# Designed miniproteins, single chains, continued (2), part 74

Each design is a single chain, and the fold is of that chain. pLDDT is the mean over its residues in the fold that is shown.

## One batch from the design tools (miniprotein)

Design m6560
Fold by ESMFold2-Fast:
Formats: structure tokens, sequence, C-alpha cells
Structure m6560 (fold): chain A 78 residues (1-78)
């Protein structure tokens, strides 16, 4: 789903390039999951910055989202 796609793209961006995170944001916008897209990007940002496998917290998600924005990801405008 959107959450998995965003997480994988953000992980790929962390490994090689921030463009993967931007692609996740664009994909999430296209499938029309604005709230889920923002949460997925936040979760992906947390994973991309080295949270434990399968462990995502709200605080880490928020910080991950801020860092994902630094690498080109953006929350949908609404």
Amino acid sequence: GVEEGAARAAENAYRGDHKGTSEAALFAKRVGGDKNASMAIAAAGAAYHGDEPGQVSLEKGREGARKAQKYGAAAPPG
C-alpha cells in the first residue's frame, strides 16, 4: 500500500539518493491518500533515519518527516 511504498522509497533515498523520498511523496499524492500519505512519509522518514526494524513512534515519525522534507519529501497540501 501507500505506507509500504513510501517506506521503501525513503529507505532507497537514504541508501542512495533523496529522489526516492520525493517519488514516495508524489506517488502518495497520486493515489489520493492525503492523511495516510503524510503518515506513511513520516514513518518512512523515521525508518530511513535508522529506527529499529518495524519500530515507528509518533515522535520519531515527526522528526523523520522533517528530515524527509530536507531530502525532498513533502506532505500533501490537502
Scores: mean pLDDT 47

Design m6561
Fold by ESMFold2-Fast:
Structure m6561 (fold): chain A 83 residues (1-83)
Amino acid sequence: SRLDELVDELRRVMAELDKLMGSDRKSTVEVSEDGRITVRVSSFVDLGKLTPEERKKLQDKLDELSARIQELIERIHEELRRR
């Protein structure tokens, strides 16, 4: 279904975020029985170990992934509202 496709895409984006941030950062997607979707991202990563160039690249990628996650959540909510 379209909902399954969107959830799978969200999981892939979250896996990209986890891979980018390393094992010290974890992203989680929770789907409630009522269809409410919650995304949680760890707030603490030791960014001080990165070079300035790596920090900028990481920030740019995080901004991109954050925008994609927000868009996917909105699309999933829209699909759930269509029922």
Scores: mean pLDDT 66

Design m6562
Fold by ESMFold2-Fast:
Structure m6562 (fold): chain A 83 residues (1-83)
Amino acid sequence: MVPRSPEEREKFAREFQAQFEAALRAGPASMTVETGSEEERRLVKHYALDAADRLGALVSIKEENGTLTVEGVPAQAALEAAA
């Protein structure tokens, strides 16, 4: 019943971000993560979007019954459009 502490939630989201970033560097990535609260989901989404932005990747996030599915594709077309 007690949700994860802010520190534990931050660590969880940052570990997810690192894994997602590593996957995106290898190519298209799809990761599924089960979350215990809306605050945790928001934090995971924030860090996933941050990683995608730093790598120039397009990201799609789906939320179903507390589970997040985060899909990323390298945005080479966006880089060409910006150049």
Scores: mean pLDDT 74

Design m6563
Fold by ESMFold2-Fast:
Structure m6563 (fold): chain A 120 residues (1-120)
Amino acid sequence: MSKEYLDKAKKSIDNALKLIDDKDLQIQFVDAGIDMVNAGLDSEKNERESATRMTASALRMIGIALEEGLRSGDKKKKDELLEKANEFALSVMKLSDNKDYKSLEELKKYLEKKKEKLKK
């Protein structure tokens, strides 16, 4: 059921943002999430391109988690961020595999709203 993956994706982003102290990294993390959701939404048009874009976005989220870990010097925080990034990526991939475009659209709106709050 798609609702479980939607809820997991929302919670993983919320928890990751609490662990990231730098505003610019928070914005980059949400942007990577939005790019991944957009790739999932485009999967019906080109599955190969969608998979490549989703993978690139997931790697960006992992990179941000590693950067925050280095900035904070906190290995536990880094590991928790990596877990949240992976949970988000897997949840979006599951929504895409299930062709749950309604949940992907809701997740996109949720992330766009978070980005607007961070830009203020």
Scores: mean pLDDT 86

Design m6564
Fold by ESMFold2-Fast:
Structure m6564 (fold): chain A 86 residues (1-86)
Amino acid sequence: GRSEEEQRRREVEEAQEQLLALGDRIGELREQRRRTTDPAERERLDREIDRLSLEGGEIADRVLPYVEELEERRRREERRRLEELL
């Protein structure tokens, strides 16, 4: 139903926001790693980058089927809208 589609859309939007935030955080950690002279801190940063990268992959895999469904729904609504203009 509509509420289920809205919930799925929100889950995709939230996942996209999470992936963007993770990408930004990984970028920050990589920059910190380049500037850090302490080997122990570099090792900690590498572990954190690896964890966030894995988390991002899991989020992407979870939402991919819903992204495809929402895109198909959007194409159907656009087609219907165009048919109403003719």
Scores: mean pLDDT 79

Design m6565
Fold by ESMFold2-Fast:
Structure m6565 (fold): chain A 76 residues (1-76)
Amino acid sequence: KKIDELLEKVKEKAISNPEEALKYIEQMLDLAGIPEELKQKVIEAFKEAIESGDLDPEKTANALKAIIKEYQKLKK
């Protein structure tokens, strides 16, 4: 629910305001219960994508979904 809302905000802001998109990414990772150490690594990867100009909204959304799903799988 809340994660899906934040994911839409990330997609909306990825091109127009990447720094705001990054804040929504942080909120999604917090809500998903991602550990701080892993969260920092994910955030740094997206910062690098923003700096290189390679940030695609759909790819970003899919990567976030994959990260959350993989972490949930490891929790089992």
Scores: mean pLDDT 76

Design m6566
Fold by ESMFold2-Fast:
Structure m6566 (fold): chain A 68 residues (1-68)
Amino acid sequence: MTDEEKIELAKAVSRVLDAADANDPNFPKLLEELMKKFPESAEGIAKLLKHHFPQYKEEIDKILEKVK
């Protein structure tokens, strides 16, 4: 991953975290798009989100399975 891609990933993860915290109905779509754009990081993203938002664990796991 380039340094530019790492910065883009960090910004994208931050946006998805904000959506989850706000209970945004677009959260599942934003997470799916993020995981498809950065498939090598998808499992790490899922782990991070499940740690901060355990209430979304089932939804996060479904999206992760769908993008694999």
Scores: mean pLDDT 81

Design m6567
Fold by ESMFold2-Fast:
Structure m6567 (fold): chain A 89 residues (1-89)
Amino acid sequence: MTYLPEELQKELEELGEKYEKGEISLDELLEKVKELLEKTDEEPAKKLLEYMIASLYIEKNKLEKFVEENKDKPMEEVVKEILEKLEKE
């Protein structure tokens, strides 16, 4: 299990609550998670943030079919492909 710095965990929880309440858009949530990734030097925390970015990108672009088509791939590979798609924007 990935151990997160307490401050990073709190920021992620606050962002999640704001998104669920409709206080921030999906695009704003995605941007904030990207900002946290840029500030994060710890490899385990970076991987978790990359996973979150991929999940948010899937939701934004309704790529659930892409995830279903790639269900037999390791999650890290799926995350990599999603991040590559995001960079092309």
Scores: mean pLDDT 71

Design m6568
Fold by ESMFold2-Fast:
Structure m6568 (fold): chain A 100 residues (1-100)
Amino acid sequence: SPEEAAKKAFDEFYKKLEEIIDKVRKENPRAGELLKQAFDEGRKAAEKAWKEKSPIEGFREGLRTVLEKLAENPELRKYAPEVQDIGLEALGKFEEELKK
């Protein structure tokens, strides 16, 4: 169903974020843990907005929360472009599934 496909795109996005955490943690364990905290907060914000508004608003709020947390921390700012690129690609796939 379109909703199941949208949920899959959301889960694949967070899986890619976990891959970034694993990569960063190998070179800088502290930055990896801080990234995990930012991504966990983003996921929580996404799940809340998904329930209260819509799946697409949930995705947008999650991405926004992650990017804001990365911007607030000088150690994490350098990862913001990569996270934004992955997020925009995943959002595009999510929007395409919702058009069906």
Scores: mean pLDDT 80

Design m6569
Fold by ESMFold2-Fast:
Structure m6569 (fold): chain A 71 residues (1-71)
Amino acid sequence: SVMDEVDRFIDELRRELEKVVSPEQAERIAEAARTIMLDELDRLGTSPEAIATAKEMAESAARLLLGRYRE
C-alpha cells in the first residue's frame, strides 16, 4: 500500500539522519518530512510520479531542517 511505502521511506530517512544528529532530532525531522510527504500525496494523488515528487519534497524538507539545527 502507499502508506506502507511512506512508512518504509520515512523509517529509512530517520536511520540515515541518526548518523549525523541525535535520535530525538532525527525523529523530529523524520516526522516533519512524513507530514510534508502526506500533504503532497493528498494534493497530487498516489500515482508513481506523485509518490516520486512527494519523496523529493520530503528529502528537501529534511535537508532544510538539518540546516536549522546547525544554526
Scores: mean pLDDT 83

Design m6570
Fold by ESMFold2-Fast:
Structure m6570 (fold): chain A 61 residues (1-61)
Amino acid sequence: ALSPEQQALLDAAKARLDAAKSDAEIKAVVHETLAEMDARNVPEAEKQQALAQLGAHVKAL
């Protein structure tokens, strides 16, 4: 399960995806979110969970 801090990061990324106007902006949000998770040393399992949620959110856009 994601920590509250990790969930807040993911929720912020989803809000940015909702505001995105182009494929380039969507890619930038996903890339920046992954880079932030790496910088925070988020474990691989939690990172994969976040990626799955972001991918589902992008597909629903």
Scores: mean pLDDT 81

Design m6571
Fold by ESMFold2-Fast:
Structure m6571 (fold): chain A 82 residues (1-82)
Amino acid sequence: MEEVKELLERAREEIRRALEEAGLEVTEEIRAEARAALEHGLANTKLSKEQQEKVELILENEEDPAARLVAATELLKREAEK
């Protein structure tokens, strides 16, 4: 759980900083794109049981599609680099 909390906190801060720097707000279009990217990634990525459990925790603890995508992508990237 703590790793998922860390990933979500980092994802939220990353999104906040990106929006602040660009002077943008999260639009419905950005949310739809993030949702589609997450669904595509999950459908086409073979996850271990531990990775699946962590992704499920991310989805249970965050409803924002952009934060879900950033957190899940970072988790999978860390595993792919091993």
Scores: mean pLDDT 74

Design m6572
Fold by ESMFold2-Fast:
Structure m6572 (fold): chain A 62 residues (1-62)
Amino acid sequence: MEEAEKYLEELKAKDGDERAVEIVKQTIDDLVAAGFPVPSKEEIESIYKAVKLAFADAEARR
């Protein structure tokens, strides 16, 4: 948990996309609640990129 939270703080500081970081954190919480292990740094980065792409696609349709 601590390593995942630290990496999310680094992503927020570097990129400034608070909404994407919040969705990633919620996804991690949902996975842990379902009995899965805490995601690795690489998995967190993959989820973050997927969330950002989903936001960009949604904005392009507006």
Scores: mean pLDDT 75

Design m6573
Fold by ESMFold2-Fast:
Structure m6573 (fold): chain A 90 residues (1-90)
Amino acid sequence: SNQDELLETLNETEKKVEEMEKLALKYIEEGDLDKAEELIEQMQLLIKELKKYVEARKASEEVKKKADALIAKANEKIELLTKKLEEAKA
């Protein structure tokens, strides 16, 4: 169903965000700041695309709430990573 495809996309996106967060943190710690910045930009793009995809596919209220929660958590991770990156550049 359309809702099953949306849930699969949400689960895949959550996993990708977690993997990208771990890799970005590693790059910051290793001083690969350009690679960290590129990953943060990729995370921002991924979340923007997820939002458009969910909106286009007439998600149920339950799926919409799950998407909103995922987007909120991903944005918090992006903000924290951006702060750590700026601190590492200083």
Scores: mean pLDDT 87

Design m6574
Fold by ESMFold2-Fast:
Structure m6574 (fold): chain A 57 residues (1-57)
Amino acid sequence: AKQEAADAYLQKVGEAIRAGKFDEAERIVDQALADGVLDESTARTLRKIIAEARAKA
């Protein structure tokens, strides 16, 4: 249940990054963290990935 919810958020983040919607990807991460679905460390890693993708775009 908790793991499945985290996987769903990770899929949405990946889709947003692929579409070039970096602001949307950050919003999804923030929602998942607020809902307690993601750990702080996982959220930090995802934010770094989004920032790197944005910088390369």
Scores: mean pLDDT 79

Design m6575
Fold by ESMFold2-Fast:
Structure m6575 (fold): chain A 101 residues (1-101)
Amino acid sequence: GAAAAIQIYYQKAKGSLTQQASILALNGAVSGEDEAALSLIKTPALKTLAQEIASIVASLVKQHGGQTLSYADVVSVANTYLQNGPTAAQNYLSKLLTQRK
């Protein structure tokens, strides 16, 4: 079920390109890809950013034993990304995955 949640959040967040990319990338990488949700990204730059973040998240999740993130965790990581940038979001995600090992 995380695929349905990502679509709802994408619709709510569509006013912010960074927020859209962060939510789609984080949920897609850790919950299994929602091809329908990704098809809503019609801006090439936003799609590229979402794919880059998804790759980073997938690598970190794999390093920490393949743990999945809840929707609440994805929202927290995305908020960190929006407020403090991608490096801060990556550090937050890494700590979150380590703490739940």
Scores: mean pLDDT 56

Design m6576
Fold by ESMFold2-Fast:
Structure m6576 (fold): chain A 70 residues (1-70)
Amino acid sequence: STNLQLGLIYLSQKNYNLAAEAYKKVLEESTDDAEKEAALIGLSMVKEETTDAALKAEIEAIFKKYKVKA
């Protein structure tokens, strides 16, 4: 998925908001469970690396929606 690749690129550049948006698009648009799992892993990495409390809270809300145990 292009959005998975963009998420990884933005994460490597420490563009955490753009990385999170790319991973969110994978969750919204993909029908592939493996791609959705990869996006959730990407979001967990964004949450670990970011210092933005609002972004951490947004990712936690996504995890609750998708029943991910943090």
Scores: mean pLDDT 82

Design m6577
Fold by ESMFold2-Fast:
Structure m6577 (fold): chain A 55 residues (1-55)
Amino acid sequence: GASAEKSIAAAEAALAAGEGAAGMVAYHDQIRLAKTEEQRERAEALLAEARALPA
């Protein structure tokens, strides 16, 4: 089974390392797997953060 929490954590780590694009890609698959509202909110916040990162 897939681990939504692991994918979100990986995206957070990528964003913290300045890899906004990688974090966004990792998270994008997670939108389909998120089962809780909290996970979806975190995923949406990560997407917004990744898009706001300087190029």
Scores: mean pLDDT 64

Design m6578
Fold by ESMFold2-Fast:
Structure m6578 (fold): chain A 99 residues (1-99)
Amino acid sequence: EEAERGREGAERGIELAKKGDALGAARAASEGAGLASRAADLSPGGEEARRAAEAGGRAMEAGTEAAKLSKTSKEASLGAGAAIAGIGAEFQGRLQAEK
């Protein structure tokens, strides 16, 4: 399931952020957000859409943590971009779940 892969990417992003790897966390969060968004788009609704929304929310958390750790504005922008993508995926998944 793409939602599960998206969640795994987001969780990896959170783990990298806990280790102080801002760039790695931002990249993992961005990958997770993209997979979550795709899962939401392809979802027939219900449980799959809810899983996609959860993955998006986790990607938002990972991206936010990456931005907070960033030492440059460019790195902070990557983390913030991943967080925004995660928010979008979460919103889309929730809308799809409300069938």
Scores: mean pLDDT 81

Design m6579
Fold by ESMFold2-Fast:
Structure m6579 (fold): chain A 100 residues (1-100)
Amino acid sequence: SSLASLSPEARAAALYTAGALLVAAGDIEGALELAEEAIRDPDPRVRLAGVEVAGIAAKKAKDREVLERLKELLREASRDPDPEVAERARRVLEELEKKL
């Protein structure tokens, strides 16, 4: 994104806030697009924000195709070279796939 001049902490906070607002507004597709961009960021803090946005979006997704795209994004993030990003993505996937 053209705003790469923001610090990683500022980008992570902005991406998470924007993602949470999109989910609250019912714009799950917009939240997915934002999470896809965030997961490709060079900084693990921004990628972690992307995982969190994907998780909250997936919990609210009513469209099966959008939900499957969000789960696929989380599976990709579960293989992230940063152990915190990978572990968080795995836990979010487990929450989404949990059946009682």
Scores: mean pLDDT 84

Design m6580
Fold by ESMFold2-Fast:
Structure m6580 (fold): chain A 97 residues (1-97)
Amino acid sequence: SGADELKKKGKQIIEKIKNGNTEYIPDGIQIGRQLKQQGLIDLSIEVYNVVIEESQRIGDRSTLLQGYQELAEITSGKKGQRYKKKIEQMLKQLEES
């Protein structure tokens, strides 16, 4: 029941964030972490992807960086390397800005 409730919350938060409800972005980070801890990796990745997309749209660099860090931890191989490169580029841009 706890895993099923968490899956429901994950799906609901994805829809809220996709609809532009930016107030739910912090909830997205929290739910993504809970999904990861329960081994619900695919849904965790989906939640972090919508957090990243919305954070990028609104210019929230701090949350965007956090989303990439979370995805880099749970994504392996070529995709994981891509997120690590995005993190490095964002940190360099923050030094130049």
Scores: mean pLDDT 84

Design m6581
Fold by ESMFold2-Fast:
Structure m6581 (fold): chain A 91 residues (1-91)
Amino acid sequence: MSPRELVERGLELAKELAKAGDYASAYELLVLVIRLAEAAGDEESKKRAQELADEIVKKALAEGSKPGSPDLTERARRLIEELRRRLRELE
């Protein structure tokens, strides 16, 4: 999977996590998406991830964060590991 595809997958899953109220997992995922987009020179995706992260922080402060479904949490964990692996290859 290309860095661009991983960034797009991360953005989509972060939106699903945020919709479920799992702002903590969404934010962790977005931090890695921002780093990968920056490393890949994808300024548009980096900006989108930063804007989504800011919105999630505001919602987490207002509502708190709760775990998503077990399936959604496992999908987040797997993608986070993939993003971390790709970032290590680019460092």
Scores: mean pLDDT 82

Design m6582
Fold by ESMFold2-Fast:
Structure m6582 (fold): chain A 82 residues (1-82)
Amino acid sequence: SFEEKVQSLLKEKGIYDINKKISREEAIELLTSLGISRSLAEEVLDKFEDPENVEVIKVLRAAEELLKGESVEEAIEKALSM
């Protein structure tokens, strides 16, 4: 499942706090590891208020919405609102 893949990836990257802030490049690597293209990951991160300091939980929520087929704008709105 998405949740199981997320937990595995976070453990591999040493991320034990989902509220932790990560760099833009770390967020891109997380998104691409979840199956999102690098170009789409970069487009998503450019829409965050501070792309160099992004909360892991918001990155994961954006990833989930994108994998459901939602637009970049809808994924960002959902990630930032929840």
Scores: mean pLDDT 81

Design m6583
Fold by ESMFold2-Fast:
Structure m6583 (fold): chain A 80 residues (1-80)
Amino acid sequence: FESKEELADAAIALAEKVLGPLSPETVQAIRDAVLKADVPVEDVASITVLPAEIGGKRAIVIALTLKNGDVVPLVVPLAE
């Protein structure tokens, strides 16, 4: 990826493919999570989006797989 913005856009697009249309609040939460992640974008090999439920609330896990095999999970709670 070229930038954190491109990584965020890719994560949002993948989340929408997996879960269907997302609210503007959820889109912003995904963007914020990616932009806050302390990970070099050039080291990101792939993105996986998983629907999840954490503490009885709906959430999305965005798993960033790095070129060295490490996984950085970003947990995004879904806005009601």
Scores: mean pLDDT 77

Design m6584
Fold by ESMFold2-Fast:
Structure m6584 (fold): chain A 79 residues (1-79)
Amino acid sequence: MLEELKEKVRELLEKLGHPELGEELVRAVDQLVEAGLTGAALFVAEQTLKALETKSEEEAIKAARNGVALARQLLADRA
């Protein structure tokens, strides 16, 4: 499930011309899983995919950036 979400997010962000953002988001999701925050990882991946499927390009990119920021904040709070 999570691997399929990661792949779809990566593909959709690449199609929008933001492959680096896609890789950054996938890395953030993987770091959340490694930290034991699997629920947060699923939330970030699912919310980003939903935005990419249902929102405008600008809103979807903003959602992806917000997801990365949230993941970074959660990881910092764990350090």
Scores: mean pLDDT 82

Design m6585
Fold by ESMFold2-Fast:
Structure m6585 (fold): chain A 92 residues (1-92)
Amino acid sequence: MKEEVEKLLKEAQEHAEKAAAYAEKYKATKDVAYAEKALEHLALALEHMLKAYLLNPDLDPSSESSAAELEARLAQLPAQLAAAKARLKAAA
């Protein structure tokens, strides 16, 4: 495995774990700030994971995503995160 890919996958896992922890805090407290942090860490986990798949396509579990589709998803992440956070604040 390339060292860069290993680093990206490790960082993706760490962000996914933080997202899960904040999601659990949101369930317990109903504090929207924890849900926002969960979304931010989930977006970071997806960003690192998609970058890892672009560097090593064999790691893509679906094997269905082209490089162009992965790049498009990566480019859309900031807008999707902003929209998700806006919906969360509007629902609170």
Scores: mean pLDDT 77

Design m6586
Fold by ESMFold2-Fast:
Structure m6586 (fold): chain A 80 residues (1-80)
Amino acid sequence: MRTKLKPTELGKKLGLSPAAAHVFKFLSANPGQRFSVRQLAQALEMSPSTVSRALRELEKKGLVERVDGRYQLTPKGLEL
């Protein structure tokens, strides 16, 4: 499927903050890859603390998980 969800629209559907929706969209564009907080901060032009908060929110919703100190989408996150 070639449908890109906008961060705002994605956040509305999932009840995510704008920062969490932005991080989730980036991970959805790079399925199967694991990223550190610093890698996501650089790629998204966000502060590491903002990315860390966004990732914590996504983990609480079961959309991302931490593997070897890096973050990736869960199967649930990949289906969205």
Scores: mean pLDDT 75

Design m6587
Fold by ESMFold2-Fast:
Structure m6587 (fold): chain A 88 residues (1-88)
Amino acid sequence: MVKDSKNVLDIQTDKFQKTSDDQINTAKSGNKNTGKNQLDKVKQSAKGLKKVGDSIAKYSGPEMQKKKDQAIKTADDKVKQVQDVVNS
């Protein structure tokens, strides 16, 4: 009840950020194949976060639309960070 009313999308975004940071660190410490594998995982997680944001925003006002935009930006930023590591 109370926890679900407190920014489900923010909670999912925070989980995504933590998982992606771990994946970025794995990509940095691993070989090229490890980096590519982590990039694919982050891309899949990013797609999931964007779907969650879209679903939640569909039945909510401008406040939730703003949270969706933040989640999308976070997803894209993390994908770019892993891509930059792989390209380094």
Scores: mean pLDDT 77

Design m6588
Fold by ESMFold2-Fast:
Structure m6588 (fold): chain A 63 residues (1-63)
Amino acid sequence: SQIQAVQQQINKLSDQLTQVVAQIRKAREAGDDASAEKLLEQQLKLQKQIQELVAQRQALARA
């Protein structure tokens, strides 16, 4: 179903977000502020994409 396809995308992006969060921690522990900043930007983009897909899933569930 269309809801299942959206959920699969949410799951994939959530897994990527988990990896990015782990990479941010490692970069910060290493004192690599430049890498940490780039990873924080990637985290924000992933969070926005997940939020948009969650809204889409909610709209599909109400239809």
Scores: mean pLDDT 88

Design m6589
Fold by ESMFold2-Fast:
Structure m6589 (fold): chain A 82 residues (1-82)
Amino acid sequence: SEAEKIAEEAAEKFKEEHPEYEELARMVRAGIRLGLETSPEAAAQLVRWQGRELGAPEEAVEAATRLTREGLERIRRALEEA
């Protein structure tokens, strides 16, 4: 689906910027999926919490959070235009 493609692209972009935190890339993908069933705020909070639990630097945590929100916004816009 388009949503799955966007989630995967967001995770790949995170891996390109922060290859040392592969677990966070997985959390970006999972966060986007959660956000579709809940809210972008809930997804962002989960990704930020998990990044901090992993001990990732703030820059990586905020990048993962940003990409999760951007992915959800891209999916929302695609659905509104369909």
Scores: mean pLDDT 83

Design m6590
Fold by ESMFold2-Fast:
Structure m6590 (fold): chain A 90 residues (1-90)
Amino acid sequence: GPAAERRRREALIAALSLLPTATQREIAELLGVSPATVRRTLRRLERRYGSVFNYLVHVLGSAERAQELRLQLIGKSLEEALALAEAALA
């Protein structure tokens, strides 16, 4: 439903934001949302969880799994990072 789709989108925004080279505009374009949606989502997650990484720990249920995802994203293109994040969040 819409809530599950929103949660998945928030998790993808969070994961993609770990890429040092990815801009909020590029993440927004890839996910079909506005840059304002990306910015507001990241700010809300930081406010609620202390960091985007801590939110991913919560979503994945494991700090080890969140750290593994973060390491796997290093040096990846935005498209490769999306595929890896989608697999990890399934």
Scores: mean pLDDT 88

Design m6591
Fold by ESMFold2-Fast:
Structure m6591 (fold): chain A 80 residues (1-80)
Amino acid sequence: AAEEEQKKASLEILKETLEKRKAEVEKILAEIEKYKDDPEKIKEIIERVFPGKKVTPEELKEYLNKQLAELDKQLEELEK
């Protein structure tokens, strides 16, 4: 069953990709927490995630938490 084996391999690659994206989002959230009292570092993080956009640290955290929830849902759907 070549198609079943290809589907399983594709799902494993997709799962790894989603897990990597989740790790990246978690790293950004950890950086925000680490530098919460450093406005210049927070500004650098915001510029990296939303270049040229006026976003507050709270809005950035909300966005990243929504991204984590979406990634968790996608990973959960893959395990159904």
Scores: mean pLDDT 78

Design m6592
Fold by ESMFold2-Fast:
Structure m6592 (fold): chain A 86 residues (1-86)
Amino acid sequence: NLAEAYRLAAEAYELAAENTDNEEEREFYLSLARGFRVLAENVPELTPEELKALGESFLGLADYFETERGNRETAELFREAAALVK
């Protein structure tokens, strides 16, 4: 379910915004969350190749937030989103 994957990605960025002490970083994450909320409401038609790339992107974001940011909860949401794209 691509709409649910986009909702989970939005929730992941909303959680990342809650866990940052940097105001500019918080604004950036909330902007990304809003973008994914719009995508969840207006789900694009994606090719199999685009779906694969999106899933890989979400897994890359999960790894980044867990290893570089120490934010496991945000990483888990991105892994759930990736699973729904496959």
Scores: mean pLDDT 88

Design m6593
Fold by ESMFold2-Fast:
Structure m6593 (fold): chain A 73 residues (1-73)
Amino acid sequence: MKSKEEIKNYVIELIKEEAERYGLPKETVDRLIERAKKAIDEYKGDPEKIEKALNDIASELQREVERLRKEKE
């Protein structure tokens, strides 16, 4: 039981690992983590919606990495 909590912790760790790899600001990391937690809590009874929300967060993470890369150039 508590698959929701396990997914939440897993996603948070993935975001932290990716952020550490690319040197993302803590502000950006915290924002993405908060969004992930919120999405999982809001869609707790709907795994498809959770998956869609997580895919959106992954896309946002990729956009932030690309933005940071452009800002450094």
Scores: mean pLDDT 73

Design m6594
Fold by ESMFold2-Fast:
Structure m6594 (fold): chain A 60 residues (1-60)
Amino acid sequence: SMETPLSPGPTTTLTAPTAAELFLQMGELGKQLGRPLGYVVRVEVRDGRVVYVATVAPIA
């Protein structure tokens, strides 16, 4: 998008061409941080191609 939404918190955005690959990335990030993650996953279509997007942050 032309506009990038503001995310003042320690939020990480992950993207992958498949849901399985996205969840592997999220699992690795969780292990790296040593904390459970809160997440929101959405599916986008970009130039006729499906892209999986996750917005993740450590939970309290």
Scores: mean pLDDT 72

